# Designed miniproteins, single chains, continued (5), part 9

Each design is a single chain, and the fold is of that chain. pLDDT is the mean over its residues in the fold that is shown.

## One batch from the design tools (miniprotein)

Design m16281
Fold by ESMFold2-Fast:
Structure m16281 (fold): chain A 69 residues (1-69)
Amino acid sequence: GSFKPDEKDLEEQYELRKRLLEKAGHTEAFPEVEKEIERIKQMTFRKAPSKETIENRKKTLENLKKELE
């Protein structure tokens, strides 16, 4: 499905975190990452995130991309 811009950043962060965990050999931590993202998505559904929150998520995503390189 189509995600809102905020949800799209969360989806990409989730994928990058799982790849980093897989690279480190900690696939057992995948369910914890999944639960975290689900909680954030539920919160976003109830109330739109602040501009600061969206900006912080983008910075986190850029950092994760660098770690995966």
Scores: mean pLDDT 69

Design m16282
Fold by ESMFold2-Fast:
Structure m16282 (fold): chain A 100 residues (1-100)
Amino acid sequence: SLFDEVKALLLEVAERLKEKYPELAERLREIAENSKSVDEALNKLTQLIGELSKEEALALAEVLEELARDPRYSEFQRAFARMLAELARSAAGEPVVAPP
């Protein structure tokens, strides 16, 4: 399902952030585990991104941008990652990264 793809993506983002940003990684895992739909996950992610420091928001955006460029992920997962990366960069006051 699309939600299973979102859950897998969020767990991978959390795994990549866990050493430097363990609290952010745990919040991402909680959203992945406790959300019941894509819409619920997106609403929780939007709220989370608004609460992040500039440093955390940029770190999240960079991981999401890497996943958005990785052909091992589905088109949906890459599009979702790109959308979240744009939200995170906007929250940090940084330019939105356009596709090459």
Scores: mean pLDDT 85

Design m16283
Fold by ESMFold2-Fast:
Structure m16283 (fold): chain A 96 residues (1-96)
Amino acid sequence: MVTLKTDEELEAYYEELMKKYGIKLTPEEREELLAESRARVAAWLAANADAIQQELDAFIKEHNLNDPAKIAEINALFEQQIRWEELTTPLAEILK
């Protein structure tokens, strides 16, 4: 399981993963993979907007959150963590 918070962390994760499993990607292939990952994130977010909202609403209710600033921060982290974790976990498992 990998939790990523930035594009820089995603790039670092892919570089280490490639080195660990002996995968030889050119810099161009890595840029293409990163661009594909970003496109998948956008498409996945759009396709799963309702599911994301339901999970976020459940989290807010369960934790009795009442600060709009904290809710906005959690929403951003929730979106980032779910998207990147969902997309990177299968890749890490395939490359074992």
Scores: mean pLDDT 62

Design m16284
Fold by ESMFold2-Fast:
Structure m16284 (fold): chain A 85 residues (1-85)
Amino acid sequence: ATVTIDLTTGESTGDGTVTKLNEYLYEVTLDGKTFLVRYDEENDKVYILDKETGKLIVIEKDSSATLNGFTFTYDGKTKTLTITS
């Protein structure tokens, strides 16, 4: 499954559930897994916390990383995060 989140508005498209908790913090549930997504606007990066394991990764601008079988891609031009399981 795939979900894309506009980190400036909190609007999302695709699968799963995205809840905007505050200006820079989102809760995302995709394929039964829940992540906290922190948008660091000042440093143009995204922090991903796996709520089950407590593992945290950082996604730099225009970069991708994987966590527990999920791929996270941050596009700094559009300010969007794409999560694929």
Scores: mean pLDDT 87

Design m16285
Fold by ESMFold2-Fast:
Structure m16285 (fold): chain A 65 residues (1-65)
Amino acid sequence: MEVEVEVVRIDLDKESIDEVIEKMGKLLEEGEKRAQEKNGDLYGLVDVDGKNNELVFTSRLVTPG
């Protein structure tokens, strides 16, 4: 079993909530397509980095190894 981890940071000082939602949606769509191409599963986690005022999106793509 292989796990691929990608982390994307979104700056809350520069982005509106609508822009954040749109970016999150695109990241999820791209991740889902990648998961389907690899016959794997995508797991997403959203966290807030208060120190940098950023949303942290972590995706984990799990493929059978």
Scores: mean pLDDT 77

Design m16286
Fold by ESMFold2-Fast:
Structure m16286 (fold): chain A 86 residues (1-86)
Amino acid sequence: SAAAEARARAAALPENTETEVEIAGAITEFAENHDLAALEERLAALLDDEEERQAALDAALAEAALKEGAKTKEEVLAKAEELRAA
């Protein structure tokens, strides 16, 4: 799966923690399935800090927007809001 490949790429970098590897997988999986509730539950399990969870959530929404064809900052923000509302 794309999420498994993202985890493998992240794990190949020695500076990445296991948590960062799992976050990369969660972001990639969200870009494929748009399951916001599943993403939020996974990030809550991986990150104790609310600010870090919000940053990871924003990153996941931006990556999903780019995968859907957004090319400008305004398009990314608009598509991220669509994905949050779905």
Scores: mean pLDDT 78

Design m16287
Fold by ESMFold2-Fast:
Structure m16287 (fold): chain A 67 residues (1-67)
Amino acid sequence: SALWKELEETAKRKEAEVDALAAEVQAAKDAGASEEEIQKLQQELNDKTESGGKEVGELYQKALEAE
């Protein structure tokens, strides 16, 4: 169904965004960036992970209800 396709596409997009931010956090740590810079990137990663998980969860529930 269209809802299951939207869920799959959204999940892939959110995973890619989280992976990119995680790579930026790791690159900053490897480069010896300041604690402030690393903390900012980590906060962005945490925020993206939480909002992405919520959006995917809501789409999953909607897809189940639509049958």
Scores: mean pLDDT 82

Design m16288
Fold by ESMFold2-Fast:
Structure m16288 (fold): chain A 80 residues (1-80)
Amino acid sequence: AREAAEESLARTRELGKRYPEVRAQAEAGIERARRALEEDPVKGAQVAAQVYSGVAISSVGVEVDKELEEKKRKELELLE
């Protein structure tokens, strides 16, 4: 349980380093999950998994936004 939670938090931290846009969300989520783990390891592991899922979804949004900006850039270059 705790090891799985630590792994989820490590992945969340990695996403925060890779995507600066989600860094604050990742840091806040990790703190929340750590606090939950101190009260109840089972509930804390669930919170850690939820935090990772939320940050992962936000990271996918960042990738989609980057692809949209790249498409806009290509369209503008073709019009010039």
Scores: mean pLDDT 78

Design m16289
Fold by ESMFold2-Fast:
Structure m16289 (fold): chain A 74 residues (1-74)
Amino acid sequence: SLEEIRKRVEEAVAGLYDPDPQVRVAAARELSKIAREHPEAITPEAVKALQDVAKNDPDPEVRGAAIVALSAVE
């Protein structure tokens, strides 16, 4: 259901701020996948989190994954 997919979006948004950069990369990739398969499930909060991470994350791989996810949303 859309509600179940939106719960996955919320979990992935939380994952964008995990202390482990590999978890943050995986979270951005999950949001990219959801944005392509279920664009209606992407929330304004998820877009803001991806924009924040794309600009401010210390890890360039995490920033790159967030940029890819944003390109799937936009």
Scores: mean pLDDT 88

Design m16290
Fold by ESMFold2-Fast:
Structure m16290 (fold): chain A 85 residues (1-85)
Amino acid sequence: SAEELKQKLLEAGMEVGVLQIAVAVYKRLAPPSEEEKQKYLEKIDEILSRLQELLNDPRLSEEQKEEARRLIEDLEALREEIEKL
């Protein structure tokens, strides 16, 4: 349903926000361990896959597609930042 798609997009957005906070905290305190980096990168890949599946759903509105694309860009930026930590 359209409501289900909205919830999935909101959930992905919230997860991206949590990752952004985690990266900001690591930059201020101490870098994550190699194991922690791997876990964050794995989480980013999971969210990217979910967002790409949403973009392929014909029920998704143009506004929702634009939001999903923005979240993908944010996740790609987070991946690069984590790899540099």
Scores: mean pLDDT 87

Design m16291
Fold by ESMFold2-Fast:
Structure m16291 (fold): chain A 94 residues (1-94)
Amino acid sequence: KELVKEASLLIKEMEELLKELKEKVKKGVPLEEIEELYKKIKEIAEKVKEIGKEILEKAKSEIERKFGELMIEKAEKAIKEAEELLKKYKEKLS
């Protein structure tokens, strides 16, 4: 019960930071700000993955298993998207 609530809040924070990263990339802010946002997104996404794995290990129902899988998938997608944005931003500055 508490893990699901914690996960939901972290997912929301992760998605909000990813949106902020996309907006700042478009605005052309200093690279340092982009790198700081990437680091924050990665840290939160790793926490989401850890909770998702714990939910999967303790899952007693198909619904709980699917929720854990969805959390891991969302976190991995966020990390990949943030990495691609950072990489492209660095290439643009070169």
Scores: mean pLDDT 84

Design m16292
Fold by ESMFold2-Fast:
Structure m16292 (fold): chain A 72 residues (1-72)
Amino acid sequence: EVEEYKKRLEEAYARRDLDKIVSILNDLKEKGYPKELIEEAELYLTALRLNIPVEDVKIIKYNPEEAEKRIA
């Protein structure tokens, strides 16, 4: 189940399908899945909305020192 959601999130992200990611995020919240999986879905959604790689969103969120270093 968790692996299926991760795969669907990755596929939706690759297709730039914002509506599908929102749908998956809502389904995860409805079913009460772990916060970690919901956080992952929110990272993909943020990446698509800002049009930046999800890896960059993760750096900003989990490594604020690196984010600060990149801002001139």
Scores: mean pLDDT 71

Design m16293
Fold by ESMFold2-Fast:
Structure m16293 (fold): chain A 74 residues (1-74)
Amino acid sequence: GSTMLKVVVTTEDGTEYEFLVKKSSPASEVFSELVTRLPLELVYKKEFESLSPEEFLQKLVLLYPQLSYRIEPA
């Protein structure tokens, strides 16, 4: 199977941002990619440290309900 995920993050204004993420990436790496491209302030939390990319994204949108995401096979 593919080691990569295509993550599409949608902001409140409907703009979509595409990211290629390794399934094995630490949450800190995924966060770094998001914060450099998304036009909003995000805060990294210790509770993210042990999460997979998918678990991290699920947690992120609960904390930032203006965001939504979908995951597609890469």
Scores: mean pLDDT 83

Design m16294
Fold by ESMFold2-Fast:
Structure m16294 (fold): chain A 55 residues (1-55)
Amino acid sequence: SLDRLLQLAQQMRDAMPSGPEQAAQTMMDQLVQEGLLDPETAQEMMQSTLESYAK
């Protein structure tokens, strides 16, 4: 439902007081530390995300 999407968006906003780039970097670092994501793959995902925001 729409309410659940709004709640999820609100939670993401609450988690990004310092900025979305910093939040994304922290999440990628945690995934790499947990062994759920290869450092190389995480770096490529971050690059792709930054390029999307760099216009």
Scores: mean pLDDT 65

Design m16295
Fold by ESMFold2-Fast:
Structure m16295 (fold): chain A 98 residues (1-98)
Amino acid sequence: SEAEEAREAARALGDKFVELGYITEAQREEMAELAERYAREHDQDALNQLVGIVADAFAKLLRDLGFDEAADALLEGRRNNRYEEGVERAGELIREKL
């Protein structure tokens, strides 16, 4: 099912974030539960919480890679509920460094 696929995908991503030290095992389990809830119920609060955990983890990854401005753009998108614009801006800033 779509809910099972979403849960598996979130778990796989979360496992990598735990391995890198960007989230806790509890947050990894929370990501799986939030992904399943959103896929099943289209709960916007579940999506917002899931995106928040993922954005925080990616911001830590970006900072470790030296992309501080991209990390800031991603977190600004999260604060302003402009997640798509935050991701797009982070991508532009990464491309400028490559």
Scores: mean pLDDT 80

Design m16296
Fold by ESMFold2-Fast:
Structure m16296 (fold): chain A 72 residues (1-72)
Amino acid sequence: SMGEEKLKELDKKAKEASEKGNLEEMLKYQKEIRKLIKEGVHVEPSEVAREVAEKLREIGEQIDELIKKGEL
């Protein structure tokens, strides 16, 4: 699907930006990946998509814990 292909392309660009040391460009591509996932793009179980989704879930859980502890 177009959304799945776009996710793979954005992940590739994010990795290339990271390898170049351009953190701002990397974060820009990761933000677009998050937007596509939030918009409900149907993603087949791929290693890249699964890892991105898992990482976002873990970040969300950490933020929730910090809020509960009154640290945020």
Scores: mean pLDDT 69

Design m16297
Fold by ESMFold2-Fast:
Structure m16297 (fold): chain A 68 residues (1-68)
Amino acid sequence: SATEEDIAGLDHTFAVVRASLAELSPEQRQELLDQALAILREDLARSTDPALRARLEEMIAELERLRA
């Protein structure tokens, strides 16, 4: 389904972002996290699918934890 494909795409992108964070300086990590959070929050605001929204909320929470 479209929702499953969207979630799979998000999961792949998120895995790439997490791998990248390990190689970044603290300043670069903060910038990447801020950019990723802005994009995910916009996606959440536009999404009406409950499964996609739940996955976006999980990703946002994880990135906010990594930023703290």
Scores: mean pLDDT 81

Design m16298
Fold by ESMFold2-Fast:
Structure m16298 (fold): chain A 87 residues (1-87)
Amino acid sequence: MARRLAEEAVRLVKEGRLEELERLVERAGLTQTMEELKQGARDQGLDERVGLAAATAAALGIEAGLSSEEVGQAATIAYTRMAEYFE
């Protein structure tokens, strides 16, 4: 499940619905996490959408009732795949 939600998050970011995704993350209570992930991506010289993809995957995982470990896995997979896309 974590991998599928990560792939969905990356797909949604690639579609360019960025403001809609930021609102989804805010509704999941992950606004601070999203800003930290976006800043972390920028600090690494990556596009901030890498952080948004990770936060979106985490939000989708929480809504799906995944464990904290699986939510973290989904965020990590989405971060890695989105970073690879911008290379």
Scores: mean pLDDT 86

Design m16299
Fold by ESMFold2-Fast:
Structure m16299 (fold): chain A 94 residues (1-94)
Amino acid sequence: MPSVEELWEEFLEELKKKLPEAEPLIERARQHYEALLAAGRDPEEAVLEALKLLYIEFQEHIKDEEKLKEFTELLRRFSKRLEEALRARQAAAE
């Protein structure tokens, strides 16, 4: 099972490929994630907070409805994979 960090990086790279105009928003989310890790937050919490920031910024800066739908689909796919990885990690620890 890929790590939370690997899933996050893969998600950001897919967003950059599908929505290259959002690169500044993606980079801010990446920097926010790294700052939370540096502050001692768990990777899972850091990813969730960075996702909230990314979602807010996409809603504010991306006005194209089709691009917002593409973002929402990528976010749903990522959230499902993240949830599966977290459950698998908990099962392996027990």
Scores: mean pLDDT 80

Design m16300
Fold by ESMFold2-Fast:
Structure m16300 (fold): chain A 63 residues (1-63)
Amino acid sequence: AAEAAADALIAAGKALIKKGKEILENANGDKEKLLKGIALILDGIGLLIEGGLLRGDLSLAET
């Protein structure tokens, strides 16, 4: 149960990072789009850290 929740957080984090990158690639110098893309990437990284901690994956948690 806990491992499934951790895997879901990691998957969600990866999806947010991918979405943020797509926004950055299509921002074309637009400050609001750049900030939105960066915010999604940071949120995704946060989910990866939370998922790593929940799994007890020290390598991911130390990142």
Scores: mean pLDDT 76

Design m16301
Fold by ESMFold2-Fast:
Structure m16301 (fold): chain A 93 residues (1-93)
Amino acid sequence: MEEVEKLEQEQFEKWLALFEENKAEKVKNALKKLYNNEEIKKEDLEELEKVGNEALKLVEPLAEKLRNDKSLSTLEKMKIVYEEVLKKVKELL
């Protein structure tokens, strides 16, 4: 179960890298800290929330088109991870 969650986070990080290469490294570092329950600066949480909302808007239409009745598509898993990350960020803000 932990291995699946870790793989889903890695997929989420890969998608963030597709949107803005230079910005993705900062966001990836913030995601790793959030995942490990490490202390995160408010400015990094705000940046993560912004990037999270932007990527969710891009992933949602694609996830809907690639939906599979028997298993979650990679994009659907990424959407779920994105929503959980944004929820956790909002709780810390």
Scores: mean pLDDT 63

Design m16302
Fold by ESMFold2-Fast:
Structure m16302 (fold): chain A 82 residues (1-82)
Amino acid sequence: MEVAVVGGDEKGKESAKEAEKKGVLGLIGDETFSSIEAGKKGAKKILIGTTDRSRGLSGVNSGEQLGVESKIVPPEKVVEES
């Protein structure tokens, strides 16, 4: 698995579901926990779809601690970036 999408808020959850239609792993829930799970499942990149930058930064930090490239993406750009 190359890319995983994490959706932590209502808009992020919808974006994660749309990304799954493109064959990307979509994870819904807490940004920190979901980023850890994505890394454990072998994601090489994690896209965190959230409107809350503080929660998004926590997710990025968790992904980076696992050695996985991680970034916050506005929910409306998650499908485009995935």
Scores: mean pLDDT 79

Design m16303
Fold by ESMFold2-Fast:
Structure m16303 (fold): chain A 104 residues (1-104)
Amino acid sequence: MEEQREELAREALKSAEEAVKNIDDFDKMREYLAKAIQKLLELLELDSPERAEKFKNATMEEQIKILEEVAEEYRKQGKDELAELIRTVAENIKKAYEAIKKKL
């Protein structure tokens, strides 16, 4: 049930954390960031194909906002562990995006 969502969220978090660890290696950071985004798209697709499509086509800022909204929705549903995982993924992705903007 929730186990598939939690597994995808954990995989996204692992990739997002690796992206942050590699912020000084632009190519590796982008590779890990892409993996994190892919896992998040798979997670979002389980609940809403429309939201997954919106996330895929969103700007960096809009993607962070969508993830924060998803985390809050999970928290309101009593899915506190999943909510915290998504919130932490969003924080790590935001750090990677800030590093990308600084290098461009």
Scores: mean pLDDT 85

Design m16304
Fold by ESMFold2-Fast:
Structure m16304 (fold): chain A 66 residues (1-66)
Amino acid sequence: SRVDTLLEALRQGTPLQQGLADVILSSRNSSPEEQQKAIDEWISTIPASDQQGYRDLAEHIVKLIN
């Protein structure tokens, strides 16, 4: 699937890309609300300059899952 391909690419990328993949994979069996909360909490821990880019990327991936 497109999601699996994108998550695999992130897992092979930078530490921030790996972190995004890990939070999405660890929350994949949670409700959409619980997954969004986990993603938002992770984004709050990364550098401010990276937050918007990773919010947009996370939104794109979650849309592909749903």
Scores: mean pLDDT 84

Design m16305
Fold by ESMFold2-Fast:
Structure m16305 (fold): chain A 77 residues (1-77)
Amino acid sequence: DPVENQLESLLAGGDALLAELPTASEEELPSLIRLAESVIENLESLLPYLSEEQQREAREKIERLRAAIEEAKARLA
């Protein structure tokens, strides 16, 4: 299923970004923030095609990524 494969890839990418964002340098942060924002947009685009359980998992990941982006932006200020 292309949708399930895409969801799995996005969730894995989100997890990698969540691990990297807190320890990334100021030079690396702008690119990582853009990647995280892209993952959020792609997850949101999948939501109408997902089961209720998959939507819950995607929304939890989106929330965590948004929090991490805000923390990363604060480090650049």
Scores: mean pLDDT 88

Design m16306
Fold by ESMFold2-Fast:
Structure m16306 (fold): chain A 78 residues (1-78)
Amino acid sequence: SLEEILKEIEKKVDEMDRFLEESKELSIEAQIFVGSSTAMMRMLLWVAKKENDLEVALEAKKKTEELIKENEELVAKD
């Protein structure tokens, strides 16, 4: 459902916020990248909530998952 998808995105944003707060050993460049990605995920969630449309929510979830994967790959190389 739309509500479940929005909750999944919100959970992922909260997990990234926690990761950024706890990751004091990341380089400045990695911190900026993770922080920027988290801000983008918050905007995706905001757009999905505002539009209140299932297709928009699914697209926002897909983009959120892509951002998480990109951040995991960046952190793994650090």
Scores: mean pLDDT 82

Design m16307
Fold by ESMFold2-Fast:
Structure m16307 (fold): chain A 113 residues (1-113)
Amino acid sequence: KAEEYLKRAEQLLDEARKVRENAKSYFDYAEALVLAGGAIRYAQEAIENGDEKTKERAKKLIQEASDLAAEVLREMGLPELAERVRQHALTNPDEAAGALGEGARILYEKELE
């Protein structure tokens, strides 16, 4: 089960990178944040259920996903949310998820302007 969570986290992070690379609207950037958040969540599940090697791989995925999300948030003018994601992704996933959700909401609002 831990390996399945790790594989899902890897897939979501790869999808987030592709969405961001091809992003043309605020909706695309919001989607990248949602996908990165999913990657962080599944990687956290892999930490809770995995051996030491799985935990190290999962921590690296959380770092990569949080870095991607923070870059998106900074590019969109939301550096405070970027810092909250980076600070909390490993230690407080609910707080990181909250920051990502708020960032996505702001981007949806910008697209509707």
Scores: mean pLDDT 85

Design m16308
Fold by ESMFold2-Fast:
Structure m16308 (fold): chain A 65 residues (1-65)
Amino acid sequence: SREDVTKLTGFAIRMMALGARVRIEEIDGKVHVTIEVESAAVLEQARKEAEWLEKETGAEVTLVE
């Protein structure tokens, strides 16, 4: 939906501002988001944001260190 796209875009911008790399893919109608994080401090923030995004949009979020 338009609201889901807005939430995904905002999430990606926030994560990238923290220095993380974000990849968004659609596989069989399911949105998959991969976040690559090099810092433990950013990882904890990314986990909280990812949990929020999963609850709000149903996207599958994977965190990579």
Scores: mean pLDDT 81

Design m16309
Fold by ESMFold2-Fast:
Structure m16309 (fold): chain A 82 residues (1-82)
Amino acid sequence: SYKEELAKRIAAAALKLSKETVIEALINAGLSREDAERIVDRVYEHKDSLEKAAEAFLEEAERLGLSEEQLLKIHFELAKLA
């Protein structure tokens, strides 16, 4: 699905960066530091599997009620740094 492909792109970009850099990108996209840290920790738990990292990201995004527009903002903030 479109959301799954977007999550894979987000996870792929995040895994090329340091955890702190990704946390700051998520905060710039409008997330709290606590939510950003939770997402980053879960994604990096699966650093050796892009599929699982993307799945972890989507699971957290759904729990937080992130819109497609917010996911796109996250993607663009990470793309600036990758």
Scores: mean pLDDT 86

Design m16310
Fold by ESMFold2-Fast:
Structure m16310 (fold): chain A 98 residues (1-98)
Amino acid sequence: MPKPLSMGENPEGEMPDEVVEELLASGKASSISALMLRSTFERLSPEGKARILLTMAKLEKEKGNYEKAIGYARQAAAIEGSPVREEALELLKELEKE
């Protein structure tokens, strides 16, 4: 009897942007949390989507996974109207300057 682990966050109100930022700022997001972010991702505002992608890019950069970091940063930079678009573009510039 497999135990379904599809919970770990409390996505009330369909706009968990601040909750996502707090969870990622706590220092570590687990693989389960990352999967839940993907499930919730499509219901986030463009700003929330961009912030999650930018944070994932920064985490992958810290791990040395530059290819993944570039992918996430490009996705964040492609989201129009995002307040983190400039940060994502700067991160891309840093990642490509190896």
Scores: mean pLDDT 64

Design m16311
Fold by ESMFold2-Fast:
Structure m16311 (fold): chain A 65 residues (1-65)
Amino acid sequence: SMEERKLYYEALGEIQVSYANKGLDAMEETVKELIKKFEEQGLYDVAERIKEMAEILKTMLARRE
């Protein structure tokens, strides 16, 4: 739904802010908290999208010089 899309993009914003302020480890903790929150709300599709994006971001960021 449009509401689920909005929640997904808001979550991506929180993940990006966490990374910018406190680095990769803090970003991973923010991702875990968001996934747990959405799963507890029954928003499994949003949680799955976040999991997929987090794996991509971790791979990309781990390869930075």
Scores: mean pLDDT 82

Design m16312
Fold by ESMFold2-Fast:
Structure m16312 (fold): chain A 79 residues (1-79)
Amino acid sequence: SHKATDEEIEKAVNAVREAIENKDYELALLIAQRALQEHADDERLAKALLPLLEELRSKAPESLHPQIDALIAQTKALL
């Protein structure tokens, strides 16, 4: 996979943040998963998304917690 550009990181971060602000937690999770999948092993993207994933974990319903926790663990493993 190619490394994310600064523009791609900014777009992913803004999209996840907007979804969290709109309380669309499933969409926030999906956007973060897709960005990390498209740019596998991208430390810069991982660092940018990790704080948003932690925020998502604090706000999302319990039903999404296992998926969010798995993604946080995967993201931390890249750092």
Scores: mean pLDDT 86

Design m16313
Fold by ESMFold2-Fast:
Structure m16313 (fold): chain A 67 residues (1-67)
Amino acid sequence: SPAERAQELHKKLAEEAYEKAKKAVDELTKIDPERGQEYRKKVEELKDSAAGNLLLAREVEAEVKAL
């Protein structure tokens, strides 16, 4: 059904956002392990939120570039 397809797409978007946020946090952790651990906790809390983890990934990427 269209509803089942929409749920599957939302799940995939959340999983992709989670993976992107984890990669960004891994890069930050190489430079600042303490701050990386704090963001890792936030990524796990937002695992079902595509928007939350995409915004978090952008924030972390900006911090890495500022260092």
Scores: mean pLDDT 83

Design m16314
Fold by ESMFold2-Fast:
Structure m16314 (fold): chain A 75 residues (1-75)
Amino acid sequence: MDDEIAAIIRNAIQARDDNDQAAYDAYKAQLKAALTAVLGEEASDEFVDRILRTVREGAPAGREEARRIAAEEAE
């Protein structure tokens, strides 16, 4: 669900801010798995990085933007 994806993204950003690389890597992997479930195919590392970058730039619409990006990848 979008709320779960948004929570994972926020947790990944928080782990990065806390300089907790292990937590960041774990949340990034969890985000990749969640996006793979939404897309119906394996989410690329580039796609995951793009979503994290978009949200890091302070988009409160990161949830909507993640859906838009997922729709583009899914065609």
Scores: mean pLDDT 70

Design m16315
Fold by ESMFold2-Fast:
Structure m16315 (fold): chain A 102 residues (1-102)
Amino acid sequence: LIQQTEQLLDEAEQYFKQGDVSKGLDAIEKAVELVGKMIDSGDPDLIRQALDQLLRMQKIMMDNQDLIDKSSEADKKRARELSIRITSESLRGIGLLIDQEL
């Protein structure tokens, strides 16, 4: 799962570099789905790796904010929804790790 997620995020970075916001967002959406499965596993090592990938997704979105802001209304909406999903998944993963440390 982690190698597939890393590859999708590498693809997202390349799409954004090419100015293709829609494909960049598509790659991040697929990566979020894989990360969700890592968190759903309940495996602490997979959850920690998932949190690292969510931080990378957030950084990619932030680094490309100017491109996203100049994209279509549909892509701007997708980006907002993705940012919410990334935050939600991060909080879910952190909560599960805290429960396991207690």
Scores: mean pLDDT 85

